Designed miniproteins, single chains, continued (3). Designs and how they scored, part 74

Each design is a single chain, and the fold is of that chain. pLDDT is the mean over its residues in the fold that is shown.

## One batch from the design tools (miniprotein)

Design m10711
Fold by ESMFold2-Fast:
Structure m10711 (fold): chain A 69 residues (1-69)
Amino acid sequence: SMEELARRLIEEAGLEGDEEELVRRILEEAEVLARAFRLPLNEGLLRLALTIVEIDLEYEKNVEKRREE
């Protein structure tokens, strides 16, 4: 399933945090990309969604750090 693939991609990328939340974010992003590209959901879109989620997490971490200063 796409959910199982997302879990595997999270583990392979070494992403830490709530696995269920990370899976949800990746699947939601992949569905947005699927609609934008007019493609069915596939592994390539899940990998692209993973990259976007990784960037978003880094951005959120940097914004939070600045708010604490």
Scores: mean pLDDT 81

Design m10712
Fold by ESMFold2-Fast:
Structure m10712 (fold): chain A 63 residues (1-63)
Amino acid sequence: GMAEREEARRELIARVEGLAAAVKEKYPEAKVTIDVGRTSITLTVEFDGKKVTLSATVDDLLA
């Protein structure tokens, strides 16, 4: 239902923010960006000329 979707979205955002903080602590030179969409959250890490993107979707978990 909508309540489960909103709770899952909040938990996912909190976990992604925690991961972003951990990455920045371990790699202070890294540029970390979080893009929060309606159904997806994308974490982008840019370090030493390399770019890594991690994405997760709430709808895939609640389908």
Scores: mean pLDDT 76

Design m10713
Fold by ESMFold2-Fast:
Structure m10713 (fold): chain A 75 residues (1-75)
Amino acid sequence: SRREELERRLRELADRAAELARRAEAAGDWETLARAVLTLMSAASALTIEDVEEQEEAVRELERRIAEVEAALAA
């Protein structure tokens, strides 16, 4: 279902955020670590959204935030 797809995407985004947090910590980039941790928490929180359309919007927002964290680690 659409919900199962969204929940899978949110879990994938949470895993990516956790990996980015580990990379930021290894690099000593505490600002990017904080951003990655907040993104991880937001992804976990989004799993509790009952409305499918709101959950979809959360996925899109989290994908943008993940890209920003990835870019920060590459800079």
Scores: mean pLDDT 88

Design m10714
Fold by ESMFold2-Fast:
Structure m10714 (fold): chain A 57 residues (1-57)
Amino acid sequence: MAELEENIRKAAKEVADIWAKEFGLSEEQKKELEERIYRAAVNGTPGARDGAAALAA
């Protein structure tokens, strides 16, 4: 089952890269966004988008 977690982590990095480019996030904010996306995906909770918006604001 480690495969699912690795796939989610890879997806989080890709999404964080796209959103960092869209919202003009710094490298540090991008790293926090990646962590938030990963945690949201693993827990099945919506929040990654709100996290990206908060970091950009």
Scores: mean pLDDT 70

Design m10715
Fold by ESMFold2-Fast:
Structure m10715 (fold): chain A 67 residues (1-67)
Amino acid sequence: SELEKQLEEALERAREAIAAGDIAGASEALARARELLKQVEDEEVKKKFEERLEELDRLGVAAVLAA
């Protein structure tokens, strides 16, 4: 679906930004993923993306604290 594709792209951008130490880019990508996630109607799909987003968010917070 279009929404799932956009979520995958947002999460991929967040992952890339975190790996590069780009905290601003990671924050932007995570914010976009959260906005897209609000539009997900399928609870199973929503939970899977929520888990992935929370994992990336924890990594991003850890990167900020390490800087």
Scores: mean pLDDT 81

Design m10716
Fold by ESMFold2-Fast:
Parts: sequence; structure tokens; C-alpha cells
Structure m10716 (fold): chain A 58 residues (1-58)
Amino acid sequence: MTIDKNTPEEEKEKLLEEMEKIIEEVKEELKTASEEERLVLEAALALLEAALEFDKTL
């Protein structure tokens, strides 16, 4: 357990908000991405969405 500058609930919420923001940015990039870039961005989006769902379960 990290007590010194541990991630409190406020920072946890901020991280979740940043993650949602990144997901939104990736979705916007998908609209203009090349075929190769789209494949990579879709994989990244799936991983980010899975990570967000996992954090919500905790």
C-alpha cells in the first residue's frame, strides 16, 4: 500500500476521465485514419475500452 502521494479517489476519477477523453480522441482519429492506421487504432480502442470496464468493475 502506497500512502505517500497514493492515488486517492479524486485522482482515480481524473484518470478515468482522461481515459474516456483518449477513447474519444481515438474514435475521432478513426474517422480520418488510413486502412493500416485504422486496424491499429481499433485494437488500441478495444484495449482502452476493456481497461475502462475493468476499472469500473473494481
Scores: mean pLDDT 72

Design m10717
Fold by ESMFold2-Fast:
Structure m10717 (fold): chain A 60 residues (1-60)
Amino acid sequence: SLAERAGRVAGKTLAEKGYSDEEIEKALKTMREQLKRLGWSDEEIELFEEAFRKAYEEAK
């Protein structure tokens, strides 16, 4: 899905930039609020977050 792909790209990008676990938690909180404002459903945001976390851990 678009949500999963967006999450993977974002997670990988922050890992490549050297973001710490604490920094990604702050980034995820900000991204959640932005996605809600863009009209994303709670389910889509959950898929984004799951893909983000997985991609971040795989790439760091």
Scores: mean pLDDT 87

Design m10718
Fold by ESMFold2-Fast:
Structure m10718 (fold): chain A 61 residues (1-61)
Amino acid sequence: SKEELAKKAIEAAKKAGSAAAAGSAAHDLYQRGLVTREGVLAAMGAKTAEEALAAVEKGLI
């Protein structure tokens, strides 16, 4: 449920046309413990935690 909530928030930001906002939202949710490493991975389709973190840093999630 937390992972699904995070996915919906990230997808809403992407649909608004802001990859940077999506990345910031994902990072903030991860820092607050509202989404797990697996949740970030699932939200962007990355295969490893390193890919997930790189995508967040690049503002993709």
Scores: mean pLDDT 58

Design m10719
Fold by ESMFold2-Fast:
Structure m10719 (fold): chain A 76 residues (1-76)
Amino acid sequence: LLDRARALGAQGDALYQAGDYVGAAKLFEEAARLALEAGDVELAVRFLSKAGEAYREAGDDEKAEELGRRAEELRR
């Protein structure tokens, strides 16, 4: 799970760098899901934050806010 989460995160970073913000956000969301399944809450928070940033760059402020709130809830 963690190795797959990190691999998806790296692919998300590559898409973000290429300007595919929606694609990057979706990969970061999947990476966060796998990190949570593995019990790595800190890694999941990092991926949710990256997904929110990617959605904000894509102009999807509602999705960005939703993911930001999820990341904040997990930090407790």
Scores: mean pLDDT 84

Design m10720
Fold by ESMFold2-Fast:
Parts: sequence; C-alpha cells; structure tokens
Structure m10720 (fold): chain A 88 residues (1-88)
Amino acid sequence: MEKEAIKLLLEGFVRGDVAAAVERLRTEFGYSDEEIQRLGGRAGTILSRVVALVEAGREDEWVAILQKEAGLTEDESRRLVAEVRRRL
C-alpha cells in the first residue's frame, strides 16, 4: 500500500537507513526500482513540509499530514518528529 511505503521511506530518511526500507519495499511489497524512486521523491517532499511545520510550531498540521500521507498514528508521528528534532 502506498501510504505504508511512504511511512517506511520517511522512517528511513529520518534515521539514515533508507537502504533497509528500499530492500523491504522491493522484496516484501514487490515494488519496482522506478516505483521506489518515485515514492522516495514523494516521501522527501512530505518530510520537507513536515520540517517546516515543526519549525513553525504547527503540531496539528504536521500530525494531520503524516496521518494522511503516510498512515502514521498520532504517537508514530510524534516519535518521527522527535527524531527529526534531534537532527536539526
């Protein structure tokens, strides 16, 4: 499912472990390299927007985006953003 792929790629980007996410998408989900590249581009755009909203203190908005685009729960969204904040 596309949202689950975006979630895995976002977690990989934030933790610096994109290779593991890519391999799972290829082997477990059957995505092509071309599809993974396109999904990676989307995940990067989502992450950029979330970072901007985090810097602006717009908590409700970055939670809503992560839920809509990546299927993250509120708790998962907060854990991802906590990791982003550690790296800013």
Scores: mean pLDDT 82

Design m10721
Fold by ESMFold2-Fast:
Structure m10721 (fold): chain A 60 residues (1-60)
Amino acid sequence: HMARLAAVDAIAAENRQALDDEYKKLKEEGSPEEAEKRYNRMKQLLDDVIARQRAAAEAA
């Protein structure tokens, strides 16, 4: 269980970093307001997925 949770947390950190990097790039290339809306939407989606993956890892 612990090893699986650690793997989920590591992947979550990588995905959050990738999302932050994408947000910075989108602000540079387009409208900062649209980039912020996309970031907030994707962050909420990512947080939901991470919560579900964590619950599944704990149940395994």
Scores: mean pLDDT 79

Design m10722
Fold by ESMFold2-Fast:
Structure m10722 (fold): chain A 114 residues (1-114)
Amino acid sequence: AADEALLAGAAAFEAGDYEKAIAYFDKALALDPDNVTAWFLRGQAYFKRGDYEKAIEYYQKALALDPENVAALVNLGKAYAKLGDLERAKALYRQALALDPENEEARAALAEIE
């Protein structure tokens, strides 16, 4: 089932096996293409592999389904920062802070590039 594949992918991700995590998230999304968590975690796995362009694509899919996903906004900003797009990263961190003013990760990331 999609949930079983998602849980297996999350376990592989926590173990640092990003290739295996991606394979499970791909299976979860084949079964449930609207799973926000699966798109987000797939993005994180590609980010950990240094594939920031794919991470951006998958975080954007998560945000298309859930526009107020603070974690996806923060991680999308981090992926843009890795590609050198600091102005877009700042805008995304500010958007995350508009939704969650106490978000420590967004505050720290914004402070690092200002």
Scores: mean pLDDT 90

Design m10723
Fold by ESMFold2-Fast:
Structure m10723 (fold): chain A 55 residues (1-55)
Amino acid sequence: DPELEELQKLLLEAVKKYKLTDDQASEASAEVLNALETGGFEAAKKALDEALKKL
C-alpha cells in the first residue's frame, strides 16, 4: 500500500528528526493509523502533524 508506506516513511523521518522516544513514536503511529482508517491519507497526514505538535 503506497499510502501506508509514505506514512511509515514520514513517521520514521519524524522519529529521527525530533528524537522521539519509543512511547512517543508508538502514540503517533496509533493516531496516524486510526486517522488513515477513518479519514484516509489526508486525515492521517494531519493526525501526524497534530501528534508532533503535542510532543
Scores: mean pLDDT 80

Design m10725
Fold by ESMFold2-Fast:
Structure m10725 (fold): chain A 72 residues (1-72)
Amino acid sequence: VEELIQKSLELIAKLKEPYEKGDKETVIKILEEIIELLKKAYELAKEKDPELAKRIEELIEEAKKLIEELKK
């Protein structure tokens, strides 16, 4: 679970350059990849660590909201 979260954080770091350049398509693609990893982490965490699972769910919702904002 921690590895999937760390990989998601690394992808967030990769958002900096395309975000600064206004490359919305690349930002959306990276966010979609982050959501996929977070969904997998949620499935693994929901039984063992409900508090972590709730945090992951919140991050997924934030990423989805950001994608919708970028698509405007």
Scores: mean pLDDT 77

Design m10726
Fold by ESMFold2-Fast:
Structure m10726 (fold): chain A 60 residues (1-60)
Amino acid sequence: MLTVELEVGDVLRAIGIALRVIGEFPEAEVKIEGNRVTVTLPDTEENREYLEELKREVEE
């Protein structure tokens, strides 16, 4: 399994990211802790690229 933890500006943004991931990956396990989102996906190259892109978007 591939797990990435994302820190975002606020809880609403965290919820938005969680909904986006679940909508695109029904197999995803998403946990929200305040302004932090933890996403777990099957460990594949495509899923890794997706999570790296999300992380980049959050850090910008």
Scores: mean pLDDT 79

Design m10727
Fold by ESMFold2-Fast:
Structure m10727 (fold): chain A 78 residues (1-78)
Amino acid sequence: MEKIKQQSILEGSSKISEAVEAGNFEEAEKYREESTEETRKRLLEAGASEEEVRKYTEEVGEELDRFLKTVKDALASG
């Protein structure tokens, strides 16, 4: 489960970073939503419990939200 979380954060962050660097904040937000949905799907396929799916999906979402905000703030401030 932790490995799925880490991989999802890494993949999501990469896509979000690329979209933000291109100036496409709408696409970055879409990738953030897709990353959370894919994370949930992977966890369910891996046999995660309902509690684990909720916990890890929330953690991935929070990390990606934090990352997206940080990158947006950096561009807005520069």
Scores: mean pLDDT 81

Design m10728
Fold by ESMFold2-Fast:
Structure m10728 (fold): chain A 58 residues (1-58)
Amino acid sequence: SSAARQEFDSLPEHEQLRVRAAVRLEELGYSHREIGEKLGISQSTASRYVRLGRRAGL
C-alpha cells in the first residue's frame, strides 16, 4: 500500500536494508524466528519487517 511504502521510505537506510533482507529470507523459506536470529533482531521485529516490506511492495 502507499501508506506502507511511505512508512518504509521514512526509515533510516540501515533499517530499510534489514526490511529488504527480512522479506528475502522469508522468500527463501526461513521462519520469522530464524530471520530474527540471522539479522540480530527479535522474532516480533522480523515479523513486523516482513509484513511492512510485503505491504510496501518489496
Scores: mean pLDDT 88

Design m10729
Fold by ESMFold2-Fast:
Structure m10729 (fold): chain A 75 residues (1-75)
Amino acid sequence: SSPLVLTPEEQKLIEEAGEKGRKSAEHGLDLVNEQRAAAGLPPYTDEQREAVIEKAREFGRQDQLDEIEKQKAAK
């Protein structure tokens, strides 16, 4: 199989998508911790928060890569 040749613009989009995922996860975890506190549940630990944030960054990057691959396959 031939991996996609990514342009610098496409690489930048992948990195930006990862950063958007990270920021969204941070905001989401803050809201979840508010909801958990209202429900009498303990907040997520720092390790749990970091794992979710890193996963969101990875998913953001992968989602953008999949979209680029889909666009190239549709030619």
Scores: mean pLDDT 80

Design m10730
Fold by ESMFold2-Fast:
Structure m10730 (fold): chain A 60 residues (1-60)
Amino acid sequence: MWSLEEALAWARERLARLDPRDAAALQAFVRELVEKVDDPAVLDEVHAEIERLLAERLAA
């Protein structure tokens, strides 16, 4: 099971390599995330970070 720190690190690294406009790649990323993270509290925190990073990248 991944810790919050491990899940956040993986999500940040993975997301940085994805095109935020590629819906199929983003859907595959989210699917993999929910399969790896079984703790709903950790998943909620990682999801919030992903939303923040996507907003920043789309604004750039």
Scores: mean pLDDT 76

Design m10731
Fold by ESMFold2-Fast:
Structure m10731 (fold): chain A 58 residues (1-58)
Amino acid sequence: MKLSQEEIDKLKENLLAAAKKYNLPEEVVNELLSKVEQATTEEEALEVQREMLRHILS
């Protein structure tokens, strides 16, 4: 399913908020942001969210 720009922007905001709250490394944040920008499907967005959660839960 194709993502809208609004959905991509919200995912970026959530990622940046999580990065600040959980002190994620800058390299990880930049890599995940790049993946969000390249995401065109819901499945790709979920993969980015899974990577983010993996870093938070470690």
Scores: mean pLDDT 77

Design m10732
Fold by ESMFold2-Fast:
Structure m10732 (fold): chain A 91 residues (1-91)
Amino acid sequence: IKKVQPKSPDEAKLLELVQRANELYFEGERAFKEGRYEEAIELFDRAAELYREAERLALEVLKDPRAAEVLRIHLRQVEASREEARAKLAA
């Protein structure tokens, strides 16, 4: 497996934010599958916050609109999963 090394502290921060957001999202999906909907919502909210921070960093510091667009797609996916979990609690 080839490891991509960041060229700068800002790239390192972006990669760390994305990795943490991905981990939280997958934990949320696991909680959702186990019927822990309140916990899933909390995990999805945390993942969404990190994706928003990563998108801001990509746009404002790295000047990478393509990276920002990929992060927006992930954010929309997390928000959709959150609404599914919320709907389960309302049922």
Scores: mean pLDDT 84

Design m10733
Fold by ESMFold2-Fast:
Structure m10733 (fold): chain A 80 residues (1-80)
Amino acid sequence: SELETPEEEFEKEFEAVAAKLPEELQEAFEYLKEAAKYLMEKKYEEAIEYLEKAYKLLAEIYKASEEEKAHAKAFIESLK
C-alpha cells in the first residue's frame, strides 16, 4: 500500500472527526485543520491567525448554542 505523509494521515483523522460534528461546528473545525496544516509547514504566523479565527468562531457558536438551547427549553415548556 502507498504510504501517506503525516499531513495526509492527520487530514484523514480530522475528516473522520469532522463527519461526526454538527454542521455548525464544521466551519470552526476547518479553521483548526488549516491551523494544524500551517503548523506542520512551520508557518507559525499563519497558523496563529487560523487558531485565532477558530477560537473566535467557537466562542460565537458557543453563545449561539446556549441561546438555541434556551429557545428549545422555552419551546418544550410551551408544548406542555
Scores: mean pLDDT 69

Design m10734
Fold by ESMFold2-Fast:
Structure m10734 (fold): chain A 66 residues (1-66)
Amino acid sequence: DKEKLKEELIKIGGEAMEHMLKILEKELSDEEFTELLKKLLEVAKENNGDWTPVGVEAFKWLLEKK
């Protein structure tokens, strides 16, 4: 569920993540946006509860896509 993915990511990154997701939703197709949300959560899962590197990587590739 797209909304559930958004809520989970916002809990990790706060207001900055919320604003980032709004920009991505505007710039990407619904399918691309959903795949992106899955990617970010996959990185979070791989880091076994350490959210700092997830936030850094999210900003890095967000800038790359823009």
Scores: mean pLDDT 69

Design m10735
Fold by ESMFold2-Fast:
Structure m10735 (fold): chain A 58 residues (1-58)
Amino acid sequence: DGVAELEALVAAGGGLGVRQALAVRLVLDEGWSQREAAERVGLSEGTVRRAVALARGG
């Protein structure tokens, strides 16, 4: 699913796009809550919620 690769990129200082992609994968593939994923990647819960909604609808 690529979660481990995205986690490595975030640990290496990956930008906002990488963090959003990781948060979406954590919620959709791993079953994390939007809040837990947001805290893990350093984004707001609202940002993660919108990214997940866009990934589901487009």
Scores: mean pLDDT 75

Design m10736
Fold by ESMFold2-Fast:
Structure m10736 (fold): chain A 61 residues (1-61)
Amino acid sequence: SSLDKKVEEAVKKFKEYLETGDEGLLEETIRLVEELAKEDPEVAEKTLQQIDKLYREYQRS
């Protein structure tokens, strides 16, 4: 579904942000999550949980 692709894109952009420090990628991630929240708040919540896990793993590296 188009929703699944947005989730994948948000996660991918956040991962790229962690690798590069590019604030533009973080802004794009936030915009995608906000759009997801308008379409399906539960999917947005799950996406934020995945992003949080990626951030915590990065911090422990």
Scores: mean pLDDT 86

Design m10737
Fold by ESMFold2-Fast:
Structure m10737 (fold): chain A 71 residues (1-71)
Amino acid sequence: SVARAQRILDAIKKMLELKKKGLSDDEIEAILAKEGFSKDTIAAAKAVLADIEKGNGELPETVAAVAPAPA
């Protein structure tokens, strides 16, 4: 399902932008919900991002462009 994968990717991009600003997970979820992302999409994006932060996944190039600089 291309549409679902695209929405999850869009949510991940937005979450990374908001994380750069130092927003909490709760604030990020509220903003994504306001922008029309479903709870399921937000949950999936959070899971993918958490796995990437743990070093268990890879960040797509298009998402990496908006990611915080590596520490």
Scores: mean pLDDT 72

Design m10738
Fold by ESMFold2-Fast:
Structure m10738 (fold): chain A 65 residues (1-65)
Amino acid sequence: SHMEELRRRLEELERERDRLVEQLGEAQARLDETGDPETRREVDGLVRRIQELLREIAELEERLR
């Protein structure tokens, strides 16, 4: 059903969010140690991707209410 497809998509986005949050933690730790500009760009990219995912998750959660 359409609702089952939305729930599956939500689960996929939540798993992707969890992976990116873990990656952000690792990249943040590296940034704290190195101050490397490349790692800083990686952190910024991860933050943007997480914010985009959170918006999509919120939209799907609203549809599933």
Scores: mean pLDDT 87

Design m10739
Fold by ESMFold2-Fast:
Structure m10739 (fold): chain A 87 residues (1-87)
Amino acid sequence: MSKEELEAATEYGVKVLSVAVLLSVKEELEKLGKLSKEEAIEMLEEAIRKGEEALRIAREAGDEASAREAEELIRELKEELKKLKEE
């Protein structure tokens, strides 16, 4: 593994982990009944932004598998955001 490959993998992993952390916090706050609609929207928008950054990193690295995973994650987050805004 080259330094360049390690850096790309690290950046991708950090963005994906950031999304996972945000979703975990959102789920925990929902369980406690402490999450407002506005807060949930903000968290999902931040998660989408981080997911889009991960997708860009994967595409630039030519990692089709990681790019596909990021695309699926972004789609799921956008669907949740749409439901939350419309409900």
Scores: mean pLDDT 81

Design m10740
Fold by ESMFold2-Fast:
Structure m10740 (fold): chain A 61 residues (1-61)
Amino acid sequence: MTEEELKELRELIKEALKKQAKELNRPYTDEEIEELADKLLEEAVENGELEAVKKEVEKFL
């Protein structure tokens, strides 16, 4: 993925996390959502799972 595609995926992950937090009635702040999104992206890059993460986010949104 390009840096631009990674930025777009990060924003989609943030939106998915916000939606999931709402459905699960979890009070996450915007900062906590950003930290979780960054960690999830780093793990996906390290494990080569970027496409899998993208598919899951797209299915959830």
Scores: mean pLDDT 77

Design m10741
Fold by ESMFold2-Fast:
Structure m10741 (fold): chain A 62 residues (1-62)
Amino acid sequence: MPLSEEEIDEAMYALALAVLRSSARHTEDKEAFRKDLEELTKSKDPIVREAAEEVLKELEAE
C-alpha cells in the first residue's frame, strides 16, 4: 500500500526543497538558475511549484 497523500506530499516537498537549495549553492550562474526556478514555478506539479517558489524567493531576497 502506498503512503498517504499527505505523507507523500510532505516528503516530496522536502526533497524538492533540498534539491533546489543544493543546486542553488552549486550553481555558478545564479541569474540563469533563478530563471530556471521561475520556469519551475509554472510546473504543473504543485509540490515542485511550491518548492521552487520558496527557493526563488530566497534567491530574490539575497
Scores: mean pLDDT 76

Design m10742
Fold by ESMFold2-Fast:
Structure m10742 (fold): chain A 65 residues (1-65)
Amino acid sequence: MPSEKDIKAAMARIMVGVTKLVLSKHPPTEEDIEALEKALRLAKEAGDEETAEEAEELLEKAKEA
């Protein structure tokens, strides 16, 4: 069975993937920004640096818009 950290990493990766697809089709909403912030926190807690970096890049782009 996966560890709690593995579950957090998986959740973060799914959230980033879904939000990335959504943002490819429409401008970011406040809910999208909140989802990315939560995904970034989960990825950092899990030690998933790759997912954290991707979430951070998307979050920066969303906040700049």
Scores: mean pLDDT 79

Design m10743
Fold by ESMFold2-Fast:
Structure m10743 (fold): chain A 79 residues (1-79)
Amino acid sequence: ADPHREALDLLMEGMELLGQGKYEEARELFERALAIFEELGDRQGIALALEGLGAVYRKQGKEEEAERYFERAREIREA
């Protein structure tokens, strides 16, 4: 009923799963949150979801992939 609340809940759950080492599940939740924030035009939410995806890739040792997500988040925040 509230897409913004749903996206925030997905971010929170994604962060918990990331802390548990459940990287694939965390990635899926951050991707879902990103899609909702993009539909809403919520630039802060978009940046947070991209930073979540960057954190997933960094925890998996995929530094180049992580850097691309963090760069996208930075560009959104600076715009």
Scores: mean pLDDT 88

Design m10744
Fold by ESMFold2-Fast:
Structure m10744 (fold): chain A 97 residues (1-97)
Amino acid sequence: KEEIERRLKELEEQLKAVKDKNSPEYAQLLVDMAEEYTRLGKYEEAIKYAEEAIKNSKDDKEVQARAYSVLANAYKKLGDQEKADEYIKKARELERE
């Protein structure tokens, strides 16, 4: 949808403007982009951004849980049920703490 594509462009420009890649803002933008790519059905892009969000969100369990949820959904849609199940478990573990 045009609305999702517009949101992705806005997020991409915001991401390029962030100078500190260790900032909470950077990690949140990465997971927001991963979620929007999932909504567009671009699962490989969603995986890329979700993995980057996890790498850049060491102390943010909410961002990590959201990123693992994106990975689970994306791998399920791509037919990799084993990876989907692994990431579902990781997301659930983070929700409990």
Scores: mean pLDDT 81

Design m10745
Fold by ESMFold2-Fast:
Parts: sequence; structure tokens; C-alpha cells
Structure m10745 (fold): chain A 96 residues (1-96)
Amino acid sequence: MEEEKEELRKKALETFKKLSQAIDDGNVEEVKKLAEELVKIAREMAELGYVDDVISFALALATLLAAARSQGKEEIAEVLRKYLDEVMKIVREAEA
């Protein structure tokens, strides 16, 4: 459990770093791919009971969404909003 949790956290951190770079680059397709990977990691964390980590994912995505909007990257912002909604749904399902 602990080693799996640490590997998932490490993978998430690496994916967020790549996502931030893709947003800066304006690469919509890479943003979609990386956001999908984050939702997959969030779902796996929720299934393992690490709901606090999934909530942290939502906060990180919300921060990136705000940054994308401030840069006028509307298409990227809409992609991030969609995946933020998916992560929030995972949180709600895990707490039910």
C-alpha cells in the first residue's frame, strides 16, 4: 500500500510538471493526454482510499485552469475545466 501510494504520487507530480509545460507551450493535444492520465491516477488513488490526494489533484488542476485563463488560452482552459469536473466526480463517488 505505502509503496504503491508513493509511486502514484511520484507519477502524479511528474504528470503535473509535464501538464504545466504543455499549457505554457499551448499544446492542446498534450494537455488532453496528460489530463486524462491525471484522471486515471486520481481514480486509482480513490479506489485505494487516498481521497485527500484526489482532492489535492482537484486543487492543482483548478490552479492550472486559472493560469490558462489568465494567459488567454481558452481552449486549454476548457479542457482543464472538463477534467477538473471528472476529478471532482471521483471525490464525490469515493465519499459516498
Scores: mean pLDDT 83

Design m10746
Fold by ESMFold2-Fast:
Structure m10746 (fold): chain A 99 residues (1-99)
Amino acid sequence: SPYLDELRALVAQAVGEIVRLTRDSPVAEEVRKIALELMRKIDEAESLDEAYQAVKEFAEKVRELARKLPDPELRQRVLQTIDDFLKRVEELRKKAEAA
């Protein structure tokens, strides 16, 4: 599916950015763990709905971890990155439903 391939590209970009932002933080290890879980779920997804569910679960987990970040500027940047990612995923979902 071209939409699943585009979703995989969006996931890879967002995962890379979140891992980079949290690299020197106390949540770095847990972020890498949930990022690898998302990548696996996206690779194994047989439908866009399964892939979108995995994205939502990842976003929720990242938001919970972001709340534990002691640096308010880093916390805001991580939350903004997730919000931007989810907005791009929703736009992709709308395109897929229209096709």
Scores: mean pLDDT 87

Design m10747
Fold by ESMFold2-Fast:
Structure m10747 (fold): chain A 89 residues (1-89)
Amino acid sequence: MYKVIVTVTVKGVKNGDKLKAIGRVAYEGRTLTAEKEQIANVPESDKTATFTVEIEVEDPEKITAAGGEVYNLDTGEKLSGETEVKIEK
């Protein structure tokens, strides 16, 4: 079993923001998803939050796309961010 590790780093985060990270992997003609919800606990000087979501796959060669996104649950807005995808054994 391999792990698809989707890391999303977002800016403009405030302490107390209710955030939802969604990782997606296109695998064998279907979309696999993993979600993670977190209340931001960051100092006012640090407006960046990082989320890591893991999706398990049997064969990484069957992955056709992978990515992630973060939403603010109070506003419904998608936050601007950077996505990194890593595959580990």
Scores: mean pLDDT 79

Design m10748
Fold by ESMFold2-Fast:
Structure m10748 (fold): chain A 106 residues (1-106)
Amino acid sequence: AEEEELERLYKELGRIGFIGQFRLLANKMDAEVLLKQGKITPEEYEKLLKDFELEVRREIAERVQKILGVSLPEEVIENMSIYEILVEAARKAGYDELAERLEKER
């Protein structure tokens, strides 16, 4: 019963993390095309990446907080990667095994 719950949570959180990282990669590729075409400056490129990365991290943190019934400090959301946010949320919820499995997906 507990093993089935951990497996379901692992698959759900792993999917969230994977999709989040894919979104960051797609945004970076699109921004690199704009930079190479001279449509944005290097400074605008860095800002686009940072702004989108923070937006994705906030969205993922909100979703994971609801799934696990925990709250994360803004400092964690602003300074940690997608998978680090997932791991921190799992640890805060008391799912140490889930946190270890998610950490291997980095």
Scores: mean pLDDT 84

